Designed miniproteins, single chains. Designs and how they scored, part 2

Each design is a single chain, and the fold is of that chain. pLDDT is the mean over its residues in the fold that is shown.

## One batch from the design tools (miniprotein)

Design m35
Fold by ESMFold2-Fast:
Structure m35 (fold): chain A 76 residues (1-76)
Amino acid sequence: SREELLEAVKKALEQAEKLKEENKDNPEMVELLEEIIRTYKEIARAIEEGASMEEIEAIVEKRMPKLLALGEKVKA
């Protein structure tokens, strides 16, 4: 449900914030986590404002290329 998705996103956001604090000495990891956090915040806001599931999926699709590129930097 929408409520279950919002709860899951809020928990994921909390975990991403903790991971950012734990990895503060790794600039590439911090940059990736900041983009993940920004994405989760945008999704949570969209759900709270009554956005459709299609609109929420569009947010993920739009941000995925940058997330993948940042993930590659962390591995390098």
Scores: mean pLDDT 84

Design m36
Fold by ESMFold2-Fast:
Structure m36 (fold): chain A 83 residues (1-83)
Amino acid sequence: MGPEELLQRFAEIQTLIDQASTVPPEQRRPLLDQAQQLVQDLQDTLAQLEAQGADIPQEVWDRLQQLQDQVAAARARLEEEEA
């Protein structure tokens, strides 16, 4: 994966998280589910590359963790609002 592809994937995930914050609760769940799926796919891709001997910078893992935490927090808030 090239740096440009990685930046595009981060931007796509962030866009979904941002979009979820601007739509009604009933429209947030599919956006957050999509964001979570993209985070998981990227995590699996980076883990596979590292297993093959690629040196993935700590900053990349930190950014991915930050996005994962944002999705988890948004999902938790949505569940509380629907309770």
Scores: mean pLDDT 82

Design m37
Fold by ESMFold2-Fast:
Structure m37 (fold): chain A 65 residues (1-65)
Amino acid sequence: SEEVDYLKSRLEKVDTEIQKLNEEIEKAKQLPDPEKRQRLIDYYNSLIDYLKKVKEELEKRIAEL
């Protein structure tokens, strides 16, 4: 169904965003300033946590169809 295809498309975009944020965390780990490094890692982790909740909601909607 178009509804399932749309939700799956959204899920793929969320997975891509999580992957990109994990890549940004790996880059942030290379920063020489420990305060800037930790601040960026914490920020990206907070975004990943939010996106994981969005992913769970999308997966639940797909399972209910």
Scores: mean pLDDT 89

Design m38
Fold by ESMFold2-Fast:
Structure m38 (fold): chain A 67 residues (1-67)
Amino acid sequence: SREEFERLLQEVLKDESLIAKELKGVNLSDVHPTEGQVDYLVETYGLSRSAATRLAQQIEAMLRLRS
């Protein structure tokens, strides 16, 4: 959900090592973030679209691992 995405995003922004810990050995090429997730990061945090896409992809991958 959007709330789960936002919660995990805030965790990652406070501790970027969380990405490295949870995504070690994970292939991100098959993880497709929603356009809404990418737009949210661009509009809220001023990220470039490529940076926003990468971050959204990482957050989405982490959410899938936690399911």
Scores: mean pLDDT 81

Design m39
Fold by ESMFold2-Fast:
Structure m39 (fold): chain A 68 residues (1-68)
Amino acid sequence: MSPGERFMERLAAVIAEGLAQGLSEEELLARIDALVAEFAAEHPDTPPELLAALREMAHSEARAALAA
């Protein structure tokens, strides 16, 4: 899988697990921030603006899932 596809797969798993565990928005966003940090560590040449965009997108996905 591409790095982006792998990130989306992991994001979906983190959100699903967080919802199943009854995590708060704050707790779920903290886990997502950890996932973004892990992606940055695995792909150190990623531009900062792309990491910021991934974080915002991931936060948006988590909030949408919590609102459903």
Scores: mean pLDDT 83

Design m40
Fold by ESMFold2-Fast:
Structure m40 (fold): chain A 96 residues (1-96)
Amino acid sequence: SLEEAIKRLEELRREAEKRGDELTATVIKSAVELLKEAKEYLKKGDYDKAILLLEIARGLVLIGLGVHKLIGDEEGAKLLERALEILDEALEEVKK
């Protein structure tokens, strides 16, 4: 499930890169790195640290979304809204 979330986020990052949206691409890349670290903590049974890393990733996506809404970039905002949905699904599965 975290592996699937990482894969889906990497697809969104490639979409951002294709449109030249460096902000969205960088935000999603950072979220992916945090999810990879969270996955390693889950393997060790450290659920609290995994959840914290997922919440940090969510926060970064929310900041990027706020920036895109302020500058009127609807397409970049939509990519980050999709990233937020993926992170919310991943958080729900880990908090089980």
Scores: mean pLDDT 87

Design m41
Fold by ESMFold2-Fast:
Structure m41 (fold): chain A 65 residues (1-65)
Amino acid sequence: DAEKQAQAEALLESISKLPSVEKVEFEGNKVTVYLKNVTPAEYAAANILGAALSMLGYEVEIHEL
């Protein structure tokens, strides 16, 4: 559990450092990522990182602004 939490924190940090990420919101185990001026490559990266988070038990939603 602690190892999964550390992995999730690292993934969240990676997501927050993407240039297109406007904000990240948290509600329990739900993570909502808001993207602005996203390129196809950055959108793919956000989805890959989001899928990794969902494999750790998080509910991930990605929205384009």
Scores: mean pLDDT 80

Design m42
Fold by ESMFold2-Fast:
Structure m42 (fold): chain A 81 residues (1-81)
Amino acid sequence: ALSEEERNLLDFLRWLAEALKADPAVLEAIDAVEADPSDLAAWRRLRDLVLAMMERHKASPEFVADLEAALDRLIARVEAA
């Protein structure tokens, strides 16, 4: 089951991807993580796609760093399980 932190982050990322009219692959990656939150490969794919989306939209380096740190914390927790 998704933790509150994981759900809040995924909800935010879904909203952001829809608002930016991002590549459908981003929404598919979010769906994959929601379907199996223990799938490390799904989390890593989501991280890569989200960071690429942020770079394409020229997000601030500080915002990108905070988001990357949040994703890396969640990935580390999945790896430790």
Scores: mean pLDDT 83

Design m43
Fold by ESMFold2-Fast:
Structure m43 (fold): chain A 70 residues (1-70)
Amino acid sequence: MTIDPNLITEEQLERARKLMQESLAKGISPEELVKKLLEQGREYDAQGNRQKAVELYGIASAIKLLLEEE
């Protein structure tokens, strides 16, 4: 029904959690992961792939939100 329509989607939060765990296992901090996702998003945006850019920005935002909760 209505939970938190103004917040990050549950799917984005799940993907963010999985990426954070995998990145930590590889020695990449969550903050570094956010920077990498934002850089990739900007590259896709520059290529005209706006939908992929928005998706990457969404995942980066979800990671930041998860860091705030912890």
Scores: mean pLDDT 74

Design m44
Fold by ESMFold2-Fast:
Formats: C-alpha cells, structure tokens, sequence
Structure m44 (fold): chain A 60 residues (1-60)
C-alpha cells in the first residue's frame, strides 16, 4: 500500500468523495518525497484523530 493511497483515504474520510480535490491532492503528493508524504499523513492523522475519524495504520 502506497503512502499516497493512505493520505487519500484519510482525506476522503475527512472531506468525503470529491474527485476534483482528490485528483489535485494526488498530483501534489506525487511531487513529494516519501519523507514529505509521511509528514502530510501524520498531520492528517492528527487532525482526523481530534475529530474522531478512524484512520488506517501506516505500514512500515
């Protein structure tokens, strides 16, 4: 499972299905390094956790 897929799943859980926003986020994530993607995922997890939204576990 890719870091991009994990970030998109968390984003979709928070904001619902929006193909245009999902495509934009996917394009932005594709330009990031794995380190940057992990930082984005951690930020999204933190926000989702505060709002009580379940998030998938990040594989190591």
Amino acid sequence: MSLEEIALEIYRAMHGEDPAMEAQLRADLAKMSDEEKRRVIEYLKKVAERRGIPVPEIPE
Scores: mean pLDDT 73

Design m45
Fold by ESMFold2-Fast:
Structure m45 (fold): chain A 69 residues (1-69)
Amino acid sequence: SDMDRLVESVRESLEQARRDVEESKTVEEARRYIEEQNRRADEAGRPLGVRAELDEETVERLLKEAESK
């Protein structure tokens, strides 16, 4: 389904962004990628419901949660 495809695409984008941060890549690059994916989904009339504001606090929270388990 369309929603399943969008959710999977967003998960892949977020996992890639997390890996990029783990590899010492910039949060800004990851944010731009997620923002582009959300923008394309919005233009198609299928919002992903995921915020593209991937600030350092959000990234730190995601990494901390991943490290916890």
Scores: mean pLDDT 60

Design m46
Fold by ESMFold2-Fast:
Structure m46 (fold): chain A 70 residues (1-70)
Amino acid sequence: KEFEERVKKIENYAKSMIENGIPEAKAYKHAADVYEILAREARLQGREEESNYLQELADKYKKKADEIEK
């Protein structure tokens, strides 16, 4: 399903950033930003369930980034 593939690409990209020396907090913040954009797009297209899940992922990765900055 397109949604699952999109989520997988974002997660793989974040992991790739960390493996290539990008700080973990920055990688997670990037993932959060991307998920937030996709959640907004999904809402605009009437894909409410996907939008809600993408927003939860955005919130999750934002929290992870914030925790690392302690």
Scores: mean pLDDT 80

Design m47
Fold by ESMFold2-Fast:
Structure m47 (fold): chain A 80 residues (1-80)
Amino acid sequence: MKKENEKKAKEIVELVKEGNLEKAYELAKEMSEEGLELALGLMNGELDEETFKKGAEVIAKAAKEKGLERTAGLAEKMAK
């Protein structure tokens, strides 16, 4: 579980970096709240500000659809 979340989080970061936001969003919908927060942390360390904002928006949207209000709020704040 934890190792799978790390693998998916890294894959989301790579997809966002490539500009493949649709596939990043689909993958994010399959992740746990812990996995989404891990993806946000990785993006904050690895991506430039503009790309990170796009990635944070993807995570916020996925978290909101899953009812993960805390993670959605955190990602929305980071996307600003």
Scores: mean pLDDT 80

Design m48
Fold by ESMFold2-Fast:
Structure m48 (fold): chain A 107 residues (1-107)
Amino acid sequence: AEKDIKALEELKKLIEEGATFEDHEKLTELLLTLSDEALETLYNNLIEELKKNNILDDDELKSLENLKNLSKEAKADLIAKLIIKLVNEGKKEVVLKAIEKTIEKLK
């Protein structure tokens, strides 16, 4: 739990500093340090916040619903790409809320 919380706080800091496409590898590596439970919790919270804010199209939603069947590396890569896309579109608050909900659940 403590290692996951520390990694999520670092992720939050990167998002607050305006993560770009150049940060994709750094975000993916950070996500790979999360436990399977923390990574699953983060992606579930991201999906919830995206659905709540009507940010997902049908293709993105289908891709995210299949995420549970992907390898940890593939999950981390897709989550990193989604985070970068959202930050670049000015929707970083959606990502920050998902991270904060994940930290709260892991405390």
Scores: mean pLDDT 75

Design m49
Fold by ESMFold2-Fast:
Structure m49 (fold): chain A 50 residues (1-50)
Amino acid sequence: LAGSEMLLLMLDQTAQAALETGKRDPSRREEDLQLAQLSQQQKDTLESSL
């Protein structure tokens, strides 16, 4: 897929942004962690699907 690299980059940026938001609001940490885990899973699946 021609866009696979771009998608991976965007997923990484999203995970980074989520981590930054979690640092500012510890009560959102739980939700943030779940989102980060999902993003990592999607990245792994996308890479495997290549």
Scores: mean pLDDT 69

Design m50
Fold by ESMFold2-Fast:
Order: sequence, then C-alpha cells, then structure tokens
Structure m50 (fold): chain A 55 residues (1-55)
Amino acid sequence: MSSLEIAKAMVEAKKKGASIEEIAKLIAEMEGVESVPLEVAEDQLKKAEIAVKAS
C-alpha cells in the first residue's frame, strides 16, 4: 500500500466533513486492522496533512 495514497484519502475525508470516528474507521479498513483508537487516528491525520502538503 502507498502511504501517500492513504494520507490523501484521510485528508479528502476530512475536507468532506468526516468526523474523527469516520476517519478512524477508514484507516482501519485501508490498513486491514480491526480498529484504530481515536487518538491514533488523530495523530495519523496530522501526519497525513503534513505529507500531502509536502507533495
């Protein structure tokens, strides 16, 4: 999986008004894990915003 593609999907979801809970579910589905804690989802979203801005 491309880390940048996941990052773009997360930023796009936030742009469309998705909640942090919806973003956490999106990350879990894309990474093939059962669930992602909201704190982890928030941290990954921040990193995704930085990655997308740098690209």
Scores: mean pLDDT 77

Design m51
Fold by ESMFold2-Fast:
Structure m51 (fold): chain A 90 residues (1-90)
Amino acid sequence: MDEELKEKIKELAERARELAKEAKELIEKGGSVERIVGLLLRIVGEAVDLELLAKQAKSEEVKKLAEEGAKEALELAKEVLKFIKEKEEK
């Protein structure tokens, strides 16, 4: 159980990083605001999923991994939001 959770936590954390990178690249290219917001919401969704996995974890190590992953995903979402504001405001 916890070994499967550990793998899922790593996958969600990595996906959040990839989504944040894609969102920033789309913002730089002047991509669709709807697509950028969609990516931002997905990053927030990954953070929520990671927090739920932290509550399911029986191992303290796995729980900490999920909590740190959720924190990282939320910080990535905040960075994307700030980047949108910086690039879209004249």
Scores: mean pLDDT 81

Design m52
Fold by ESMFold2-Fast:
Structure m52 (fold): chain A 86 residues (1-86)
Amino acid sequence: RQDLLDVLDTAIANREKLIEQTGNEEVVEEIVKRLEELKELIRNGEVSLLEAAKRIGEMALKLAETMGIDPRKLVEEQLAEVEAAV
């Protein structure tokens, strides 16, 4: 969907900021490359939204680990926000 493509475009456009935040240019470049490949697959209808979400999640986990963020703690905080909103 367009919203997902917009998120991917924003992430790709913020490559330099991601490098500053992670301190690891190689990991950021690898993730950007995967995001560009995923964007093409989404545009062509060659991947399901579920598969796309899975791949985005895997890349997000790798970024979080590179930044020294515990992915489990991030998930716990997101769940707490959802619970507080409902």
Scores: mean pLDDT 68

Design m53
Fold by ESMFold2-Fast:
Structure m53 (fold): chain A 58 residues (1-58)
Amino acid sequence: NKTLQDQLMQTMKDQGDKILEAGKKSSEEMGKVADQSSQTVRQQLDNLKKATQSSISS
């Protein structure tokens, strides 16, 4: 039926729009996750620097 085909087409278009919006939001969230990971690495580096300082004083 043509009406069912029209409904399917509309649903596909709506789904596409939702995917595009989700993609935008996902990109923003990925940026935040990367920032958090960067901060963890910096903390580990700081701990390593402190350990190295302790070794040099021997």
Scores: mean pLDDT 75

Design m54
Fold by ESMFold2-Fast:
Structure m54 (fold): chain A 104 residues (1-104)
Amino acid sequence: METLLEIVRKAIEIAKEKHPETAGALDVLRALIEDLPEEEKKKLLEELSKRLGVSVSTVSRALRIIKEIMDKRGSGDPVLSKETQEIIEKIAAILEEQLEKNKA
């Protein structure tokens, strides 16, 4: 719990630096995907893998798809499967919960 909270806190700080007045959950999600150092990124993948009960590879793929959707680079990407959509929704729910607990 604490490790994920620390990672989300760093992403909140990055999002606020880029968008001081308008930083929302999507900006924090973008920071988690694009702007975390490799070490924190690895910890994020491991923690999400553990919480979701899926492989690190599955989490990494879901985060890559989220990034490609946000970047509108989806040319050549497969249509989201129901399984991938469910994983993305669960990741979003976990991050939303951590955003509400950003000091606890």
Scores: mean pLDDT 68

Design m55
Fold by ESMFold2-Fast:
Structure m55 (fold): chain A 62 residues (1-62)
Amino acid sequence: RLSAEEAGRRAREAAEAGDGVAAGRWALQGGTSGNNSEMGEKGGRAGVAGDAEAAERYARAA
């Protein structure tokens, strides 16, 4: 299981590189456990939209 910190960092790096799909995948991996799935989904949407800061923030919250 990825840590929330690592998932957030990966999501941010992918979004900064313009790879919204990879950013979304990393954010969702951060949210795969517990009540944090909503944050993972929000991070995925932000990553696809190219918002690297939001993608990282939501992935870390997941």
Scores: mean pLDDT 66

Design m56
Fold by ESMFold2-Fast:
Order: structure tokens, then sequence, then C-alpha cells
Structure m56 (fold): chain A 88 residues (1-88)
């Protein structure tokens, strides 16, 4: 459905943001992405979306994040927020 498509896009963008981060920030963002995946597997679409927003925000707050990493983080947050809007 539309929510699943938006969450898939959010996962892709936040994961790409993480890959572009310095190692310390990468670990923290990946922990949040992994927890979001766990929530998704349990059918908690809202929890997954909220964790993806947190992961994106963590990427944006990481010292040394490139402009490309920030763009992917912002896009991930946008897709996750759109998913939350469709759940209400």
Amino acid sequence: GEVSTLLSQAFGHVRRAAELLPEEGQKEVLKLINEAGHRLNQGDLRGAAELLIEAGRTALETPGASEEAREHAERGIRYARQALELLD
C-alpha cells in the first residue's frame, strides 16, 4: 500500500544518509534503522515511521555530516512523515 511504499523510501534514504556519515554517527543511526525494521516486522507502522524520523534527525545532528548525507536524511524524514499522515 501507499504507507509501505513511503516507509520503503524512508528506509532507503535514511540508510544512505547513515552510509555517508562518520563511523560514530553511522553506528547510532543504524541502531535506530534496525529498531524501525523490527517495529515494521511486528506490524507497528507508526513506530517504524517515528524511529525513521528519529534516525534522520540523528543523522542531521551528526558532526561532519556532508550535504549529501543531510539531503538523504531530510528526504527520509519527509517520506516517514507522509507515512504517519496516512495512518491518521
Scores: mean pLDDT 89

Design m57
Fold by ESMFold2-Fast:
Structure m57 (fold): chain A 62 residues (1-62)
Amino acid sequence: DQIERIAQQGVAVYQQMLADGVSEDEARDIAEKAAHLKALSQGLSDEQAQQAQDLTRQMIDQ
């Protein structure tokens, strides 16, 4: 679904930031914020944007 797709894009951002030498903590923060903002930019509610952010965090922490 759309939220899962956004979360997967957030994970891709996280991996790219790590490849660029960004710390794990900073890369995680960037990825989570990117997922939240992407959801809002696509017309999703604040609640759905938070779900996308939370799912991104969950996927990164696996």
Scores: mean pLDDT 84

Design m58
Fold by ESMFold2-Fast:
Structure m58 (fold): chain A 87 residues (1-87)
Amino acid sequence: DKLEELQNKLIEALKKFSPETKQRLADALNDFFIKHKLTDEERYKLLEALIEALQTAKSDEDVERIVEAIRNAKSLDEAIEQLKKLV
């Protein structure tokens, strides 16, 4: 299951951040998946870009910038572009 594999990588990348920040990111992701009606392949692409951005994040504040990038994006392509700028 590719989604489960990516979710496990996401959990690993999030280990150093607060539970509150993890929840805010999870909410932003779930809202984005539903709002934009993403297919499984589109969800995988977003999660891959997100994991890379999280691996470079050093603080909860950096993750809040990631959350804002996801919440403000108008499309999947825009979300991926904004996340790549945070790497």
Scores: mean pLDDT 85

Design m59
Fold by ESMFold2-Fast:
Structure m59 (fold): chain A 73 residues (1-73)
Amino acid sequence: NPLLEEAEKEREKAEEAAKAGDVEKAKEYTEHAQNVLALARQFSSAFSDEELARIEELVKEAEEIYKKLEEEK
């Protein structure tokens, strides 16, 4: 699933940006992950419940990474 793969990549990029202390990049990649979830929800009938749940999980992980980074500033 291309959207699931994209969500995974965006979460990994958000984590790498956070480790580098790059708040702007961490925000950008988290927003990209959120956009992937929004797109998947628009076409939800084309996805399994398991695929949607996994995308939601990856987006929540990116959001938590960004939130922790912002709280340290």
Scores: mean pLDDT 80

Design m60
Fold by ESMFold2-Fast:
Structure m60 (fold): chain A 68 residues (1-68)
Amino acid sequence: SMEEEKKKRAFDALKAVYEALKEALKQGSGTATASSPLGSTATVTVEGDEVKIELSGPGGKALKEALA
């Protein structure tokens, strides 16, 4: 169903966020990017105590719809 497809895209996007976050934190500071098989890209920047997460592609909308 379309709802299952949206959930699948949301999960895929969350995996990209998790992988990018892991890599950025492993470096201690800096930027890491991870892409998912379904075309979502997550960029995580760590500077001191600040963590910035940017998610682009189909995952952002899918996450919003899955959490609504």
Scores: mean pLDDT 74

Design m61
Fold by ESMFold2-Fast:
Structure m61 (fold): chain A 66 residues (1-66)
Amino acid sequence: SDKMKQLMEQIKELADQIRSLTDDPRVHAAVDTMLKQAEAAYAAKDIDKLESIKLDMENVLDYLKK
């Protein structure tokens, strides 16, 4: 659905922003894990899981912007 595509695009954009703000390999590994989980959720059509992952990424980004 268009909403799932939009969520996946937003998750990828958040991942790119996080990677641009830090070179911490632990943060990069966490983002890579979240992206793999998002791809699995997208394939499973699990919109609730995609929204949960987006929120987790937004929380990481908010922490790094401070």
Scores: mean pLDDT 88

Design m62
Fold by ESMFold2-Fast:
Structure m62 (fold): chain A 70 residues (1-70)
Amino acid sequence: SSEAQAAYDKGLEYLEQRKFEEAIEELRKAAESGDAELTAKARVYLRLIIKEAPTEEIKKKAEEALREIG
């Protein structure tokens, strides 16, 4: 859906701004749409956040989101 695509785009914008918690929430919303392509893309960026996470707290939040998405 266009709403899910908007959430994905917003997630990437937050990543560019280094707003990791907001990025995780938006990527999670994109995946919650059930769109397979958006879910796959969201998983890629959540894994990137896990790799680049500035804190253990942000890493855990991204890992939780990735697990919940499946």
Scores: mean pLDDT 85

Design m63
Fold by ESMFold2-Fast:
Structure m63 (fold): chain A 72 residues (1-72)
Amino acid sequence: PVYTPSPVVQRSIDIARQALDNNTVLSPQQRQGYRDRIDDIRRIATTNNLSVQQQVGLSLRSIGIVQDIRLS
């Protein structure tokens, strides 16, 4: 089954994708690594019926990716 990510998870994914798109200094390898990390969060959110605590955890993982991108 495919699940719809909660609004908080979906927003965190969208913010991470926007941060990646707006960063112009990443190497192709770094960009692909961040893309893969974002896609993994989306995959987990669409393949699992997540608890509220698990949804919060995924949102924090997305925020971590945003911070890593901004510090690159």
Scores: mean pLDDT 86

Design m64
Fold by ESMFold2-Fast:
Structure m64 (fold): chain A 77 residues (1-77)
Amino acid sequence: KPSQEEIDVETEVALLEIEAAVSRIALKNGADPEEVLRWLERVVERARQLAAETGSPLYEKTARDIEAELERVRAEL
């Protein structure tokens, strides 16, 4: 079984993914795209910091996935 630290990493990754997913719902409901971009940028920064601190490939994957979403939102502006 994974260690408690790995379980904590998986939980944090899930929270980061939820924050990114909520961004699409916010945009569809008329949220300011600039505010959504700033929100996604902060989520990416946090994921990258966690990847650097822990070395976990899960955080690295999460950072890349959220950056892809950020770029998609920028393209829709």
Scores: mean pLDDT 78

Design m65
Fold by ESMFold2-Fast:
Structure m65 (fold): chain A 103 residues (1-103)
Amino acid sequence: MKKLDEIIKFLETLVDKPSKEEIEEAKKRFELTNDKVAEGVILLLKAIGKRFGNDLLDPLYEALEKLKGNEEKIVELLEKLMEVLKDPNATKEDVLEVIKEFL
């Protein structure tokens, strides 16, 4: 839980907090039971889209679909992509290399 709370706090500095409706939709789509994991997923999707554009959203959704029901692996993906987002010089290629680890 501490790791996930840190991820959410960081991502909330970049994008707006998700609604309850967005959280419930992510829970259904990715077979998540944990509201914080779903919140982290939405925040990550918003942050990647805002910084790098929509080109990265399709492979990110594909990785999340492959990880559906596996909350531990989804949190691992969130953590690795958070570290990329902390680097102001990170490129679309850096994001894709992390996503490929989960495909």
Scores: mean pLDDT 86

Design m66
Fold by ESMFold2-Fast:
Structure m66 (fold): chain A 81 residues (1-81)
Amino acid sequence: MAERIAKEAEDLSKYAEELAKKAREQGNVDLASEFERIAEEYKRLAERAKQAKTPEELFDIEVELTLAGMRLALAKREFEK
């Protein structure tokens, strides 16, 4: 399970990085910075997931992944607006 969560976070980090690059290419510096911050957040969560050894640690990471996902969805909504 930890490996699945880590891979999910890594994949989402790469996706956010791609969105950041696209936003910068379009001149949207504020959204590019937001996507970069979200990518870094996912990268940190992936590393934490790889080191997690208890169900409690995994649940905390899943909560933070959910919150990061909400931030990504809001930023993507603004980018597609």
Scores: mean pLDDT 84

Design m67
Fold by ESMFold2-Fast:
Structure m67 (fold): chain A 94 residues (1-94)
Amino acid sequence: TLSEEEIEKIKEIVEEIAKEAAEKLKKATSRDEMQEIREEALKKVEEKTKDFSKEEKEFTITVAGIVLQEMIDAKEAGEEIKVVPLKVLVPPPE
């Protein structure tokens, strides 16, 4: 069970990393480059959450993965890349 304080810390980590990744994704010119940006962002999430509980770490990585995938999908669709608010999680596209 995650506390509201723990959720806020997770939100801050994901939002910070997503903002950095979004800037790099705007400049990306290939699918391989976008996937490399995603992998580097997830590595940063793992580093920032190394002292977290297993549950918090897994949850943070999962949320970050969803946000990063949504940004990549938006770029491939020619849409605006934006950081998704963690208050509303959109399921990954089918």
Scores: mean pLDDT 73

Design m68
Fold by ESMFold2-Fast:
Structure m68 (fold): chain A 73 residues (1-73)
Amino acid sequence: SDAELRAAQASLSPTEVAVLRLLRDAGRPLSQAEIARALGLSPATVSRALRGLIARGEAVREPDGRYALAPAV
């Protein structure tokens, strides 16, 4: 539901929100390096954010090593 989605997003760090928004706006899988370059963040910062998003079920790692939004449901 919209309330559950809003509550889940409210639990994200500002960096996780920025990564999630970038993946949504790009509409395609992105590498860690592409995300780091687009947001002006270090690879370590992006790695931690991606780990948090994957743990929350908000993002997935593709077989080619790129990251994408998790499918809804």
Scores: mean pLDDT 78

Design m69
Fold by ESMFold2-Fast:
Structure m69 (fold): chain A 84 residues (1-84)
Amino acid sequence: SVEEFGYELGKLLARGRLEEAARLLSELFGVSLELARAVARELLRLARQGKVEEATKLLVERLGISEEDARKIAEGIVKGIKDL
């Protein structure tokens, strides 16, 4: 599910595995690895602050994800980061 994807992405980001997180974003959404790295860095920053709406908007605008799926991914990322 998109929520499960967000959760796993959040765990990678929390572990400092930025390159792995970027590769997943690049492969799944068909964006350049450079763009995926930039998005991964910003997602970690926003998610650490619990900024779900801003993270949702970032995913919609940069990766072309639907707002519904982007929100589920953003919520999953926040949960994954909180799961030590």
Scores: mean pLDDT 88

Design m70
Fold by ESMFold2-Fast:
Structure m70 (fold): chain A 86 residues (1-86)
Amino acid sequence: SAEEKKKRLEEVEKKLEEDLEGAKEYLRTNLEELQKLAAGSSPTGPSAELYTKIVDKILAGDVEGAIEELEKLKEKLLEQARKSTE
């Protein structure tokens, strides 16, 4: 139903917001560890370009740039979730 579709979209939006805030805090606090994990990363599939940009920013030590690319990824995932609601 339309009500069920709306509830699922709201749940996805809430989860993405919570996950994003946690990721931003983790990135600001654990940049060196994230740089080690990002080294040799080969993103594939949907949003691979945005993942590559995030990885590049992390490897460069550009915390704020990485956060900006992460925000763009969130918006793209929300757009996909809105289109996928059935």
Scores: mean pLDDT 69

Design m71
Fold by ESMFold2-Fast:
Structure m71 (fold): chain A 102 residues (1-102)
Amino acid sequence: MEKREEVLRLAEEIAELAELPEEEREELLRRVRELMEIAGEELVLELLRLQLEALKALQPYLKKVAETGDYEAATKAFHEENAELIKRYRELAEEINERLEA
């Protein structure tokens, strides 16, 4: 699959899973296109894959918040149970930011 097409597909899937309004979805797609031009398709693809994985991992915690009303407990559990995923996302985001500044 062409990397650019996969990046845009992942961005659409992220927008749908995050239930973004149409205007915010359009802004996300615009930013993703800009990031690909500056940082390259490969890094942006990896970043969006991790972002989608993080959003999917967040779903059980959001369900628990809906059932219990305890947002603080759910947020803490998500960060503790997904620390490695969050670390990988941060490291890739930092690499992309370095390329934006170069």
Scores: mean pLDDT 78

